# Designed miniproteins, single chains, continued (2), part 61

Each design is a single chain, and the fold is of that chain. pLDDT is the mean over its residues in the fold that is shown.

## One batch from the design tools (miniprotein)

Design m6236
Fold by ESMFold2-Fast:
Structure m6236 (fold): chain A 59 residues (1-59)
Amino acid sequence: TLEEDERIAEEAERRAVRAVVEGDYEGAIKALEEALTKVRDPELRARLERGIADLRRLK
């Protein structure tokens, strides 16, 4: 459901932020990639993919 997808995406984004604060860009990317395997909503998937692309650029 959309509510489940939103919860998964938000939790992954929070985990990614914590990883970035600690300098763990690989861990941040992994958290977002794991969420992409579970999230089906196309707009949420696009948001997660943009996050991954941004992190890859900074790494």
Scores: mean pLDDT 84

Design m6237
Fold by ESMFold2-Fast:
Structure m6237 (fold): chain A 59 residues (1-59)
Amino acid sequence: FDFLNGKTYDEAKKIAESLGYKAKVVGNPISSMKYKAIVDEENKEITLYPENAFPFNLP
């Protein structure tokens, strides 16, 4: 799901929902901020976090 990295919250949310996934965000969404995605395929959820945050479980 590399295409979700570097997207804004609104853009990533639309893409995630179009794929049948629920978009979640860490903290408050900021429209101008770039986000990274953690995909939970089992629960059909994508968690978005700011690019400046240390990611958990990088591929």
Scores: mean pLDDT 69

Design m6238
Fold by ESMFold2-Fast:
Structure m6238 (fold): chain A 75 residues (1-75)
Amino acid sequence: GSLSPEQLEVETLLVAGAMYLALGDNLYKQGKKDEAIEWYKKALEIYREALTLDPSNPEAKAGIEEAEKKIKELK
């Protein structure tokens, strides 16, 4: 069947979080460290929203850990 509204919302947030991490990585490779940190923070917020909707979601948990690690290493 098709995705439920809740499942679609979680998947949309996970995709957005991954895109924001990728954008942050691209900016970091260009030497734009402060801009990269801003996008990692946006990814972190999105993954936290996904985890609020699905508290056991492993992709959301992994995304939070990755975003937090990148922010800590660059700041």
Scores: mean pLDDT 86

Design m6239
Fold by ESMFold2-Fast:
Structure m6239 (fold): chain A 55 residues (1-55)
Amino acid sequence: MPSEAELFAEFVRLYSRLSDEQRRAVQELALKAKAEGASPREVLARAVEYARSLL
């Protein structure tokens, strides 16, 4: 598994390439994960995976 710093760097890179609608979808996913008690690292990993699926 990549480090949290690596996940964050990848997330920023992917997120900058998304449309506004796709960015909203990623934000909604992250908020749901946080509401479910996921750790910051797990939220970030899920967001990265989802963002990759949109590209």
Scores: mean pLDDT 81

Design m6240
Fold by ESMFold2-Fast:
Structure m6240 (fold): chain A 87 residues (1-87)
Amino acid sequence: SFREELKKKVEELINELKKALNEELTEEKVEELEKKVEEELKELEKILEIAKKSAIEEDLKWIEEAKKELEELLEEIKKKYEEQKKK
């Protein structure tokens, strides 16, 4: 289903971000992850607008939580990379 495919894509990206937090980050990897997160956030925002118009409350909550987690993980990746540069 649409929800299952979307959730799977978001979960896979979240797992990739979590894995990157446990590995040494390169500038190229940070830029790649930032681009992936930005593209997914844009897609989720479009779906959120549709969900709001359709009054699908379950989708609204899940999408907002997914957006927040992706934004928080990307911020942690950027912070880790900045700390790596200072060493």
Scores: mean pLDDT 81

Design m6241
Fold by ESMFold2-Fast:
Structure m6241 (fold): chain A 68 residues (1-68)
Amino acid sequence: SREEAERLIEEAERLLEENREKFSEEQVKGFEKGIKLARELLEKGDVETAKLLAEILLHELRQYLEEV
């Protein structure tokens, strides 16, 4: 759902912000671009792709934090 996609994007933003110092500048920029793309997809009505991208971003964030 759109609400679920928004929640996942917000969670990715929060996780990145809370752990920004644990990532390189390059990694932070990569995650920021991904989050921006997910939000743009959601605004264009591509809810399913936005949700999938947000899930991938969360998985990658957790992997870099050793939460696999």
Scores: mean pLDDT 83

Design m6243
Fold by ESMFold2-Fast:
Structure m6243 (fold): chain A 69 residues (1-69)
Amino acid sequence: MEELLKKGEEALRRGDYREAGRYYKRAAEESTDPQEAAELYRKAAGAYARAGDNAEAARYGGLAVEAEE
């Protein structure tokens, strides 16, 4: 999981927002903590939004809400 977070942060620094979204999504899927999963899904949604992938941003934003409820 920490490796996925590091790769997501590296992708964000390079402007590879779509790849960053994929890493944060995978980290969220591996998380056993619902609050952490929600935060990671929000990060994925934000990265996809910055990439212009509005459908993916909406999907993972919804999963973040579900994970924290």
Scores: mean pLDDT 81

Design m6244
Fold by ESMFold2-Fast:
Structure m6244 (fold): chain A 93 residues (1-93)
Amino acid sequence: DKIKEFLKEMKEAVDEALRTGNWEEAEKRMLEIAKKYGLSEEQARELFDAVRKLYYAALFLGEDFDKIVEELIKNSKTPEDLLAEIKKRLKEF
């Protein structure tokens, strides 16, 4: 299932960013993954920006980022769906 592979690689990149604090390296990796799975460069950049905003919003409000990501993954069938779900969740903050 192509979507499960995409989500696994994206989750690994996010987990590495959380472990190292290196969001610049995470950006490069996430953009490469997103493009590999068929997102445009514009969509890939939007996805990275949305994930980073979601992380800081969760951190600022004391919410569990890992649980939020798990919920978004459950609702996503394509990489484009994941971007849409993240954008929707950000509006709820």
Scores: mean pLDDT 77

Design m6245
Fold by ESMFold2-Fast:
Structure m6245 (fold): chain A 84 residues (1-84)
Amino acid sequence: SVMEKLLELAKEGIKKMEEALELAKKGDLEEAKKLLEEGSKTVLLVAELLLNLGKTEEEKKLGEELLKEKEELEAKFKELLAKL
């Protein structure tokens, strides 16, 4: 279904953001910033679709959870960059 494909895209986005944190720890800052931006944009798009077009409370909750995870990963990335 379209919803299953959107959830797969969100999972791929989160994975890219997590990989960006690992690259930042290794000092690969340019690749890290690129992956974080790509992952963040994908997660945001899916979360907004779930929140704005979601027909069930479960879909809306999932959108909220995706936004929270995105924000937590972005905050961790900013903290890592500040310590480098």
Scores: mean pLDDT 85

Design m6246
Fold by ESMFold2-Fast:
Structure m6246 (fold): chain A 60 residues (1-60)
Amino acid sequence: MFTITIEMPSAEAAERAAALVREHFPDIEVEVEGTRVTLRSDGDVRRLIGAALIAIGEGL
């Protein structure tokens, strides 16, 4: 299992990031807790990294 946790600048940014990851990476599990977005995958770590990059973009 691969896990990446990203701290977003706001709860709204976290929700937008989660929505984008769910849309583009449906194979990745997404959890949101306030400003924290946790991404999990038992599969391709490259896809997990891609999802994390999209999420980080919402925080920029």
Scores: mean pLDDT 80

Design m6247
Fold by ESMFold2-Fast:
Structure m6247 (fold): chain A 81 residues (1-81)
Amino acid sequence: SMELLERAKEALKEDIKLLAKELGLKLSEEDIEKIAEELAKEALERLLNPAPGMTSEQFLSELYEKAKEKLLEAEKKEKEK
């Protein structure tokens, strides 16, 4: 499970970097990695405890929204330091 988490994190890290660039957010590599790790953990939790009736498309949409929220929150914290 730890190896699966690490692989999921690395895959998500690249997607999160692209999403941050798309949103015009200036975030550190450390912030990107932290967000990717949190999302990887959430994805694994959903695989272990799936919501009844949730499709793969709905699951991916929910992960995208969570990624966007985490990115915006990180940017807000950096600007309000």
Scores: mean pLDDT 76

Design m6248
Fold by ESMFold2-Fast:
Structure m6248 (fold): chain A 65 residues (1-65)
Amino acid sequence: MSLEELLRERLEAVPEENDPELVEAYRLALEGRYEEALELFKRYQKEHPDDPDLPTIIEKLEEKL
């Protein structure tokens, strides 16, 4: 699965938990703005350390830089 497909599936899977900061981070990543997306994902992860998907997303985005 491509990073783009993963990000899109995650965004579509959270219709009830639309956190504006997380949604913006996914949008930036889908637009190829990986550095800005990483900053937002890392901020969100600090406030939500139990999110199981964030470590993988952050790792994949860092591979694109």
Scores: mean pLDDT 74

Design m6249
Fold by ESMFold2-Fast:
Structure m6249 (fold): chain A 82 residues (1-82)
Amino acid sequence: LSAASYLNAGIAAFQAGNYDSAISNFTKAIALNPSNVTAYNNLGLALLKLGKTDDAIANFTKAIALNPDNAIAQANLAAVTA
């Protein structure tokens, strides 16, 4: 499977409410492409759904570190620290 395939599988799992499956798939997407800003951002959102706020913040921070102008990651970080 490709990084894009794992990313899409993670998004589908997230939409179905299967957050553990979403985390697994986003983690695999990152393993294949460690610069995948979208995968870090989505992993943060899935972690937040499970109440893992510190882990979510770490992943949003990583997305911002990879792309400092990423408005989605910045908005998500601001929302969880408000």
Scores: mean pLDDT 86

Design m6250
Fold by ESMFold2-Fast:
Structure m6250 (fold): chain A 90 residues (1-90)
Amino acid sequence: MDDKRQKAEEIAKKAFSLSPEEAGKKLEEEIRKSSADTSGQLIGESLRLGEQSKDPKLKAAVYEGVLRGARARGPRMETVARLLRQMVAG
């Protein structure tokens, strides 16, 4: 198994066990401080889990947190996050 993907999945699962506001903040911080590769995997996993969530508040908070974290890494990563969101949501 890819260690970076496994790490991203663990971070995302921990975030999704929190309140919507805390989940968004945790994902933003983890995306900001992680390597580019890990941040990319974390964005993808977080958006995937967000789409599987039936809680619209959690889904919105996750997207906002992911977008803030990606934006902090630069416009390229923000674009990747927006495109991955469209691919997951349709």
Scores: mean pLDDT 79

Design m6251
Fold by ESMFold2-Fast:
Structure m6251 (fold): chain A 66 residues (1-66)
Amino acid sequence: MEKIKEAKELVDEGRKLIETAKTIEELTYGIGLILRAIGIVVEVMLEKGKEAGTELGKAAGLKAEK
């Protein structure tokens, strides 16, 4: 959960940097922060996907007949 908040803060900071960017370096840095935030979100979703995958695996085992 906390990692999602960190990712949102990184997105907000990255957007602010992009909006206030006066140089290409600042723009690139802001984009880098957003990409890092996406990485964190993907990692959290993969961790939750493992938990959901366990639950879905049980459900799929019960619903092998479809």
Scores: mean pLDDT 71

Design m6252
Fold by ESMFold2-Fast:
Structure m6252 (fold): chain A 61 residues (1-61)
Amino acid sequence: DEKKKKALELIKELKEALKKGDFEKAKKIGEELQKVLEELNDPKLAEEARKAFLEALDEML
């Protein structure tokens, strides 16, 4: 539960960093998020993170 909370917070922070163009922060958050997602073994949460990342990137284009 604690790790799921952290993953959701990291997803939100990642989206904000990407929208602001803070790529250094986005990379750091993304690495931490991937690590947490691997520990959780939750494929639906991993898919949510992927979609959030792609949508944030699309807004930057």
Scores: mean pLDDT 75

Design m6253
Fold by ESMFold2-Fast:
Structure m6253 (fold): chain A 81 residues (1-81)
Amino acid sequence: TVTVTVRVRFADPDAVAPAVEALFAAAKAAGATSVEATRLTEREVTLVATFPSRAAAEAGAAAWEAAARAAGAEAVEVTIT
């Protein structure tokens, strides 16, 4: 299994909840076997997903960058391990 972690920050705290829903959907569409979200602050959230392969994880990471950007994130950091 391969783990992908995203850390996302928003200027608007009201953007966080709908963005988390979009990130869950994006990870599942990319083939994630599990996804967990932790809200770090009113404006910052971390999601961790597990994928069955490196290719699925890379697709998931790209989808997460795109989804976070589309949701208006001011900062996005994605790590694959």
Scores: mean pLDDT 86

Design m6254
Fold by ESMFold2-Fast:
Structure m6254 (fold): chain A 61 residues (1-61)
Amino acid sequence: ALTEEQKEKAKELVKEAEELYKEKKYEEAAKKAAEALKLDPRNKEALFLEAKSVLEVLKSL
């Protein structure tokens, strides 16, 4: 079962990833979103943010 602390930590990591995404630091945003998913694997915001960040990285290749 997920603890309250794990859920809060995941939310904080999602917020950090969102800020990095806004700064166009897509690789760093993807890493933070992946960390959030390790704590809360079904966090939809983290899933979307990781997917969006990875897509932006691929566009820059």
Scores: mean pLDDT 82

Design m6255
Fold by ESMFold2-Fast:
Structure m6255 (fold): chain A 85 residues (1-85)
Amino acid sequence: MRAVAEADAAALAAAGLEEEAARVLELALKAAEALAAGDEEAARRHLAEALEVAARAAARLAERAGDEELAAQARAARERYAALV
C-alpha cells in the first residue's frame, strides 16, 4: 500500500495539488513509522486516510477535466480504502 500512496502523491503533485500530495506523503510516513513501532492498526488507519485523501483529490481533478476514466480510478481507490478497514 505504501507504493500506491507514493504513486498517488506524485500524480497529485504533477496535477498541481501539492497540498494534497504533501498530506498523502505525511500519512504514508506516519504509517511507516507505526509499522516500525509494531503498531499495525495505526499503520493501517494512516494508509486508509492517505488513500481517502488521494481518492477525493482524484475525483476533484476528474470533475475539472470531465475525465470519466479518472473518475472510475477514484472510485476504485475508494473501494481499496474500504478493503483496508
Scores: mean pLDDT 70

Design m6256
Fold by ESMFold2-Fast:
Formats: structure tokens, sequence, C-alpha cells
Structure m6256 (fold): chain A 69 residues (1-69)
């Protein structure tokens, strides 16, 4: 499954949003270590001031993590 498809599936399960824990799990599935995933998600969510990610924010997070979309 492509990174975009994984984001869409996760967001659909979350009623249009991806939680912090779901974002960490997704990044791990895409090749990041748990520590790397937790650090990048924490930094991104601190910057946005939110505890949930929309589809567009989740895609931006993946891009910042170096995941090709």
Amino acid sequence: MSPIELVEATVARGGGFMSKSEAVELLQKLGLSRKEAEEIVRAFMAETGKDRLSKSEALELLSRAGIPL
C-alpha cells in the first residue's frame, strides 16, 4: 500500500483525523524507528498546536519525515 493510501485508511478509521499514536505507528510502518517517529510527530504536533492530524497535515508530516508521496 502506498504512503498516501495508508494515510487515507488511517484517517478514515479516525473519522477524518489521525491521532498522535496512529501517526507514530504509520511512520514506523514506513521505515522509521519508534524513537524517530515519536520525536518527529511530537515536534510537528507542537508546531501545529493540535492533538489530531487532518489528511493534509498527515501528508505534510510524512513529507517532513522524508517519505516519498
Scores: mean pLDDT 81

Design m6257
Fold by ESMFold2-Fast:
Structure m6257 (fold): chain A 89 residues (1-89)
Amino acid sequence: MEELKKKLEEEAKKAKEEAEELLEKVQAEAGEKFNEATELLKEGAKSTPEEAKKKREEAEKLIKEAKEKAEEAAKLAKEVAEKAKELAA
C-alpha cells in the first residue's frame, strides 16, 4: 500500500508545481497591464484634456483586466495552498 501513497504524493507534487507555474504567468500578465495603465495615466497628465480623457478610459480598461487576472491568480494561489495541504497530510 506504500506504493499507492508514493504515487499520490508524486501526483500532488506535480499538480502543485503546474499550478505554481500558471500562477507566476498570470501574476506577470496582471503586472504588465498595471504598468501599461500607469504609463497611460502619466502620458495623459502631459496631454490635452481630450487626450487625457481617452488615456484615462484606456487605463481603466487595463486596470479592470489586471483585476480579473489578479482574481485568477488568487484562485490559483488557493489551489496551490490546498494541494500543498494535501501533500503535507
Scores: mean pLDDT 77

Design m6258
Fold by ESMFold2-Fast:
Structure m6258 (fold): chain A 70 residues (1-70)
Amino acid sequence: SMEEEARERIERLRKEIEELRKKIEELESKGTKEDLKKAAILLARLAALESEIFVIERQIREGKPLTLFP
């Protein structure tokens, strides 16, 4: 079902977010200018994934057609 596909997508996105958080923490710990710049880019990516989860959860709650991003 679309709801099952959405739940599986959210689980995958949450795992990707966890991996990104670990990478960001590693880069921030290194503290070089280049590493901090890379961390900022990954933080923007993480925010985009969290936004995708929010949209999917809202669509499920409201019974609207699901939008699944690549």
Scores: mean pLDDT 82

Design m6259
Fold by ESMFold2-Fast:
Structure m6259 (fold): chain A 68 residues (1-68)
Amino acid sequence: MNEELAEEARRLFEEAVRAAEAGDIERARELLTRALELFKQAELSGEETARLVGLALRALGAILDAEL
């Protein structure tokens, strides 16, 4: 279960980055929010946490770049 939550969170973070790069900021924020909720539930290892934090920062950066 926790691994499935982690994988779904990763997928959603990647989709958030793609949505932001496409200029769909509302969808990007929606996907980022869902990914963060799954990430909180997943009880991840330090390595998996670092990977998902990296993806979350990329998604956030893409959203901010598109809005500003």
Scores: mean pLDDT 75

Design m6260
Fold by ESMFold2-Fast:
Structure m6260 (fold): chain A 55 residues (1-55)
Amino acid sequence: SEEEDKEIETIAELALKASPEDKAYLAERLGLDPETATPEKLKAALKEKWEKAAA
C-alpha cells in the first residue's frame, strides 16, 4: 500500500542519516554492498523485503 511504501522510504532515509557503521549493518542485512548502496538501492531492497514478508 502507499502507507507501507511511505514507511519504507522513511526508514531508508533514517538509515542513510545514521552512522557509517549502522548504514553498513543495514546494507548487509539487505544483501547490499555498504560501499555502493545508494538511497535508491536501499529503498528498493527494503520494499522487496517488505513485500516478500507481507505476501
Scores: mean pLDDT 69

Design m6261
Fold by ESMFold2-Fast:
Order: sequence, then C-alpha cells, then structure tokens
Structure m6261 (fold): chain A 72 residues (1-72)
Amino acid sequence: MAALSPEALAQIKRLIESGELTPEDLIAAGKIAFEKGLLPTARQLFELAKEYGDENTRKEAEELIKEIDKAM
C-alpha cells in the first residue's frame, strides 16, 4: 500500500502547471490506482484533480474520494 511521495506530488503539480497533465488525466490515473488497490495514491490523485479542476472535475473527484473513504 503506497502513497505518493512529496517528490512525486511536486512533479505531478509541475506537469499540471506546464499543461503536460490535465486534471482529467489525474482522474484517469486515480481510477487506475483505485482498481489496483492503491487507495492512498488514488485519493491523492483525486485531491489534486479537485484542486486544479473545473466545477465538473471537482464534483467527480469529490465523489470518487467518498468511494475511497468508504473502502478504507
């Protein structure tokens, strides 16, 4: 069970700020992590999508975080 390191989170934030990653890419990555049972990683990715996303992306990320919190 692995959470993203502070270094990995900083790298992801840089990629979002450069436009190389979108908040929707973080939702997709979080869903993959969730299916693999990497619940802390999935939750962190959804929290980043919520931070950088539009209203629709934030709502989707919030619902996915609720599903993870039920599974943990």
Scores: mean pLDDT 81

Design m6262
Fold by ESMFold2-Fast:
Structure m6262 (fold): chain A 80 residues (1-80)
Amino acid sequence: STEDRLQSILQAFREALSMGDEEGAETAVRLAIELALENPSEGALQTLKDMARLAEEKGMERSAELARQGIRRLEEKMAE
């Protein structure tokens, strides 16, 4: 399911954060945004919000900014 794929991406993202892998974290965020926009849901929105918070906590500003951009795009799409 989309939820299972998002959870797999979130797991990969958490692993990238634990290793200080900025590129891996950015890749996971980009994949999560793409999947969330194709399959909008409150769960997808929450996943992006969790990713933004976790990236910010680790000081990975590029990943945090991408997740915040994804949140805005998803909220705009869900409002349509």
Scores: mean pLDDT 88

Design m6263
Fold by ESMFold2-Fast:
Structure m6263 (fold): chain A 92 residues (1-92)
Amino acid sequence: MIKEEVEKKLKEVEEEKKKILEIIEKEKKKAEEELEKKKKELEEKGASEEEKKKFELEEKIEKEIHESLERMADSIEKLEKENIKKKAEKLL
């Protein structure tokens, strides 16, 4: 019973992480679509070198934000799984 309940809880953590990653991926896709649209508009209108540099910085910041969110999701999964395992050891 206890072993089966622990395995179930560990799977629930994996499912929750999967849902969080799906949300992150959806937001990342939206950001990429907006950046592609902006890039096309800059190319069509003849952007200055300053506008191009500002756009490159915006792309870099968006990428770093999404990479940070993915790392946070991994850290939360590890923490939750460790807490579940510690509780299981106390009950066994």
Scores: mean pLDDT 81

Design m6264
Fold by ESMFold2-Fast:
Structure m6264 (fold): chain A 62 residues (1-62)
Amino acid sequence: LSPEEEAKRAEAIAAFEAWYEENREAWVDALVERLGFSRELAERVVEMLYEITLETLERMRF
């Protein structure tokens, strides 16, 4: 891929990781409070979504 596309991908991944670190607990709390998930299930779901999003960003062409 072009250096420009690689730079955009790296920027998107870094931005998502920073956003995830700030918002992870809020997402877990939302799943517990709004959907009645156990905390263990909510944490697992949030972690799974994180992994799927990273895989998607790594595979996307910018």
Scores: mean pLDDT 79

Design m6265
Fold by ESMFold2-Fast:
Structure m6265 (fold): chain A 118 residues (1-118)
Amino acid sequence: MSWEHIARSLEVAAAHLARLVAEGRYEEALNAAISLLRFLGDALPELRERLLAAVAEIERLVAEGDYVGAADVLLETVEELKAYVEEHIEDPEVRARLLEILDRIQALLEEIRAALEA
């Protein structure tokens, strides 16, 4: 899969997450973020094992009612994705675009975490 296609999918996912957060639909926003990680695992074979392991841990925490813990694992995973993009994406324009989208997703996940902690 091309990085341009991944960037478009991330932009759509970020917009969907922003809408769910704005509507106070925090559990649905977490589920949307989990679906995004599954998509990225399929799209990025080099990260598949790590991303699917993160999804399994997040789903375990959600099943236990630990939504704050689930958000923490999501935030850690987004930070790892940002590091991967910074190291492995050679096109500076594509890299900057991916990092901007991941920063927006990170900010939305921080809002979800804060809402779930209250």
Scores: mean pLDDT 85

Design m6266
Fold by ESMFold2-Fast:
Structure m6266 (fold): chain A 80 residues (1-80)
Amino acid sequence: MVEENLKKGEELEKEGKYEEAARYYLFAGQQYAVQGKYSEALDFYNRAAEAYEKAGKTLLAKSIRSAAPGIIAALKEADA
């Protein structure tokens, strides 16, 4: 569930396990996107990117930040 992934991500982030936290944030974003909650999905993709950046995965974080807005915009148009 989305709430479960959010809580797990937050717990891991508090432990400094940023890469693991990022994965849970990505799962939450994907779940929001499937529900048509595109703004929430984008927020979680950005949170995942920030967590990857803190984990030293800077290129991966940049890729997520660059791709996520375009994907969400396309999904919004398809849903309209």
Scores: mean pLDDT 79

Design m6267
Fold by ESMFold2-Fast:
Structure m6267 (fold): chain A 58 residues (1-58)
Amino acid sequence: MEKAKELLEKADKYRSEGNLKQAAIYYALAWRYAEESGDEELAKEMRDKAQQVGAEAA
């Protein structure tokens, strides 16, 4: 589903702008949509990115 990928792109933009909190939120949303679509590989990628940004923002 394109929704998870769209959210990932938005998260990447927020991250590049220095909005780590917004980036983390969008990565988490992308992870949720990837899980719902059954795309386990994409879900793992989104989870890793959310974890990385969350650590940076904390």
Scores: mean pLDDT 77

Design m6268
Fold by ESMFold2-Fast:
Structure m6268 (fold): chain A 97 residues (1-97)
Amino acid sequence: MEEVEKKKKEYEENIKRTQAELDGLLAEARARSPELAAMVEKAIENFKPEIEKYKKDKTVESLKKLQFLLETVVAFAAMALGIDRVIEREREREKLK
């Protein structure tokens, strides 16, 4: 049974999709604010030890953990962009009053 190889491929594809989503959010952050882009890049840097562990082990468990970490960074990037948009709206409100 190729169950382990199939699960490994499924995680690798999910990791690719999550990485593409993160790249898109990083591009949006850079277009809106270099400071937001720097925060997202710093978050990625904090996960370097887990990325290196994945490169060493290449197991299903390592791929699963890497996917979870990347999803966490994506959630952080999306939240940071959302906060920036709220701050921008508050500044516009202050300009009107």
Scores: mean pLDDT 73

Design m6269
Fold by ESMFold2-Fast:
Structure m6269 (fold): chain A 58 residues (1-58)
Amino acid sequence: TLEEAKEKAAEAAILQLEGKYEEAGKLGAEAVKGLSNDEADEAVAYGIQAANEVYEKL
């Protein structure tokens, strides 16, 4: 679902912020698999924003 994709995109974005680019890329690709281009863009944007908010509190 789109909600599951958003959660996976957030995890992928956190991994990318931690410098784990390979793991982030794999999870990010899995998150957007089967979505439309618009839904994929929305999930990625949400993931980046959510990860930044979580990371700021760490």
Scores: mean pLDDT 74

Design m6270
Fold by ESMFold2-Fast:
Structure m6270 (fold): chain A 54 residues (1-54)
Amino acid sequence: VAALQAALATALALALAQGIAAAVIAALLAAQAAATDPADQAIIAAAIAALQAA
């Protein structure tokens, strides 16, 4: 989960900088649907919320 958090934080920063937030949100929604670990689902949901708020 820590590795997923770090990767999502980096991806989020790059997506915002490059203006590709919509594509990253779509990929995160697919990842959330495929995730079986509740901790991973929560981290993905937080990343989606952060991208939508920015």
Scores: mean pLDDT 72

Design m6271
Fold by ESMFold2-Fast:
Structure m6271 (fold): chain A 86 residues (1-86)
Amino acid sequence: MAREAAERAREAARRAEEMGRGSGIAAGSSEGIALISYGVGRTMGEEAEKESGEAAEKAAKAAEAAAEGGEKGGGELARKEAKKAG
């Protein structure tokens, strides 16, 4: 289900943002990966609403990876890149 996977992707992304915000750190640990995954997850989430659940699952996994990376990197920069992905 495209919508459910996209919703999971959004939840994971939001979780990454909250953790990044709490730390207040824009460190370098996996920051680049977190930014890319966060942006990709969000962009693919939007496409998943149009296409089949294949894209939705991919977006959910990317957002979950971004959430883990965001904990270590920083949600602030991931958030900025996600805006570009829209």
Scores: mean pLDDT 54

Design m6272
Fold by ESMFold2-Fast:
Structure m6272 (fold): chain A 66 residues (1-66)
Amino acid sequence: SALAGRLRLAAEFLALADAAEAKGDLATAAEMREAAERVLTEPMNEASLAELRALLADGRARVAAA
């Protein structure tokens, strides 16, 4: 379902925020938590989901580099 997909995406952002915080990257952690809130609270269309998935990929790269 669309709700289950959104909950999963939000959970991925929250897991990445925790990983960033564990590495001391509080700025990335805050950005990932804000993205999780956006997934749960804002209207989602294909463009919004593509933007958020790109942000998730960027966040993953930042955490991997730290």
Scores: mean pLDDT 84

Design m6273
Fold by ESMFold2-Fast:
Structure m6273 (fold): chain A 56 residues (1-56)
Amino acid sequence: FEEYLEKAAEAARAGDWEAAERYGKLAIQAGIEEGMSLEEAVQAVADAIAAAKREA
């Protein structure tokens, strides 16, 4: 989960929004596999990408 979340944020800061969304999707999947709820995983990814977009 965290590895993909970090890659999504890094891609977003680099301006690669397609890669950011792709890694975000992988982070959600990994988060669910690790015991996170769908809502929790989606929210964490959305917050990370939104923060990166605001800073970019």
Scores: mean pLDDT 78

